# Designed miniproteins, single chains, continued (2): the designs that were tried, part 115

Each design is a single chain, and the fold is of that chain. pLDDT is the mean over its residues in the fold that is shown.

## One batch from the design tools (miniprotein)

Design m7994
Fold by ESMFold2-Fast:
Order: sequence, then C-alpha cells, then structure tokens
Structure m7994 (fold): chain A 65 residues (1-65)
Amino acid sequence: SVSDMFMNVMDMFNQNSSIMTQDQRDQIVSMIRQATRYSWQGDYDRARQLLQRAMDMINDIIDKS
C-alpha cells in the first residue's frame, strides 16, 4: 500500500539522515511532501512514483558512502 511505502521511506530516511548533506535531506523531504499531497488528492500512482524516487535516492547515497 502507499502507507507501507511512506513508512519504508521514513524509516530509510531516519536511519540514514546522518550520512546525508543538508541538500540531500531537503530533496528527500520535498519528495515526501509532494507524495503526501498527491496521496491526499487520491493520485496514488504519482505518490508511489515520488516515494520510489526518494527510496532510490537514499539507496544511491548509501552506496556512495
């Protein structure tokens, strides 16, 4: 579900925020906020796309650390 994706992104973000730059944190937070707005509008496809993008960005940061 979209709710499960939100929980996963938030957990990944919280576990890895210490290895992120401020700009990286701001980008991920922006994606999460946009996904929340799409979810409130019932646009779950766009919400999922943004959450997947956030997860991909977090994984890329981990891989490069």
Scores: mean pLDDT 87

Design m7995
Fold by ESMFold2-Fast:
Structure m7995 (fold): chain A 88 residues (1-88)
Amino acid sequence: AAEEARRRALEAAVQAVIDAMKPKAEAAYAAGEDPEKVTRELTGEAARAMLPVFREAGADPIVLRVLEALAAGDLEAVRAEIARLDAL
């Protein structure tokens, strides 16, 4: 019951972030902004929005570290955490 409610809230929060990012990406590309820069900035924004929701839901510490690295824009830290995941 409570776990199912938290799962639904997490899924809804993730979907809301995705739905918010799509029009922002389309508007930025239509404005002639650099696709790589737009992707990096929106990825960081999405990670910052998702991080508190995932923490409240009790997400795996590895997932939280990846989101923290993405939120900070630290691509080297993201690669290190993914490599740690691949080693599991």
Scores: mean pLDDT 76

Design m7996
Fold by ESMFold2-Fast:
Structure m7996 (fold): chain A 60 residues (1-60)
Amino acid sequence: SMMDILKQINDLISNLSKMSRDEALKKMDAIEKEIREKEPQMAPQFDKIRKGIEKIIDHM
């Protein structure tokens, strides 16, 4: 559901500093796949979030 995806995004962001770069990228790929398959209307907003996270993890 949309709420489950939002929870996954929130959990990712909240725990970002506790993750390796590889773990963060893997979680983003999994969320992106689930969005494309189940909730494609969320894709544009997630793309913006992903780009923001990728800039942050460049420092990890």
Scores: mean pLDDT 82

Design m7997
Fold by ESMFold2-Fast:
Structure m7997 (fold): chain A 65 residues (1-65)
Amino acid sequence: SAELEAAKAALREYLIKEQGLSEEEAERRIDAMLATAERLGLDPVEVLRAAVAGRGDALGVRAIL
């Protein structure tokens, strides 16, 4: 969906520019989050948006680390 692609793009930019990850590391992190979210029945868009908003530590992002 357009929302999912936008969320992926925003998180990728954040991880590269703000967290200093490489493009490969950012893609790996996003793919891992999406795979885990789907397996756990979580909304992938909400998980990615939470990560960008700095709430990922309290949600799926911390569990994926």
Scores: mean pLDDT 73

Design m7998
Fold by ESMFold2-Fast:
Structure m7998 (fold): chain A 60 residues (1-60)
Amino acid sequence: MEAAVEAAKETAKKRAEEMNYPKEIRDKFLAELEKAKSIEQVFKAMEDMNKEYYKYLKEK
């Protein structure tokens, strides 16, 4: 059932909003998240977002 994947996506979206990531990072994250078909892909999207944010913090 896709309900678990949708719940994971919803949680991931809220986490991204709470962290107040730059719009460019959030847009990339949301696009990847929308294409996710499994919980593993949702976690992959979150990991990719965190990596982009980490680079952003170092580079400004």
Scores: mean pLDDT 76

Design m7999
Fold by ESMFold2-Fast:
Parts: C-alpha cells; structure tokens; sequence
Structure m7999 (fold): chain A 62 residues (1-62)
C-alpha cells in the first residue's frame, strides 16, 4: 500500500513519502486561483506517484 500525504497552505504544497518531503510553491499569493492550481497540482502528483509505485510493486511481484 502506498501512502502519500499532501497538504497546502495558500499556494504551497508539501508532499511526504516515506520520510521524504518535497515542497512546491505555486505563488505566495493567497488568492483563489493560486490555491486552485496548488490543489490541482497536488491531486495530479499524488495520482502519478501512486501509479508509479504500484507499477514498481507489480513488476517486482510478477
């Protein structure tokens, strides 16, 4: 099972994966556009990371 923790404050997104932390800043602006972009990016990245890790597990198991 893959656990990806993601949170955002304004336009800053933090990902945590097995002790690795990556922070991405879209903008320092607290506007709705920056927040929407940050949330959308977080969702896309989480999905891609989960798919990548699942593929790696399948390759090693099969």
Amino acid sequence: MIVVEVWHAGAKITFRIDGLEVTYTVSDAPDEKAREEAEKFAEQMKEKLEKLLKLEEERKAA
Scores: mean pLDDT 62

Design m8000
Fold by ESMFold2-Fast:
Structure m8000 (fold): chain A 57 residues (1-57)
Amino acid sequence: MSKEQREKVRELLREDGDISAREIAKRLGISVSTASKMIRELDELAREGLAQGTDPN
């Protein structure tokens, strides 16, 4: 799979943190399953780098 799509998903999430996988799929012209998978991957990677305990705003 292309990392280019993953970068676009990341940018959309940064612009609109409240955006859903369905919305991302529509904007990028991809399947909801693909969008959901990428969101999950990015969220997991971000959390792994975050401090343990309380999550800030």
Scores: mean pLDDT 71

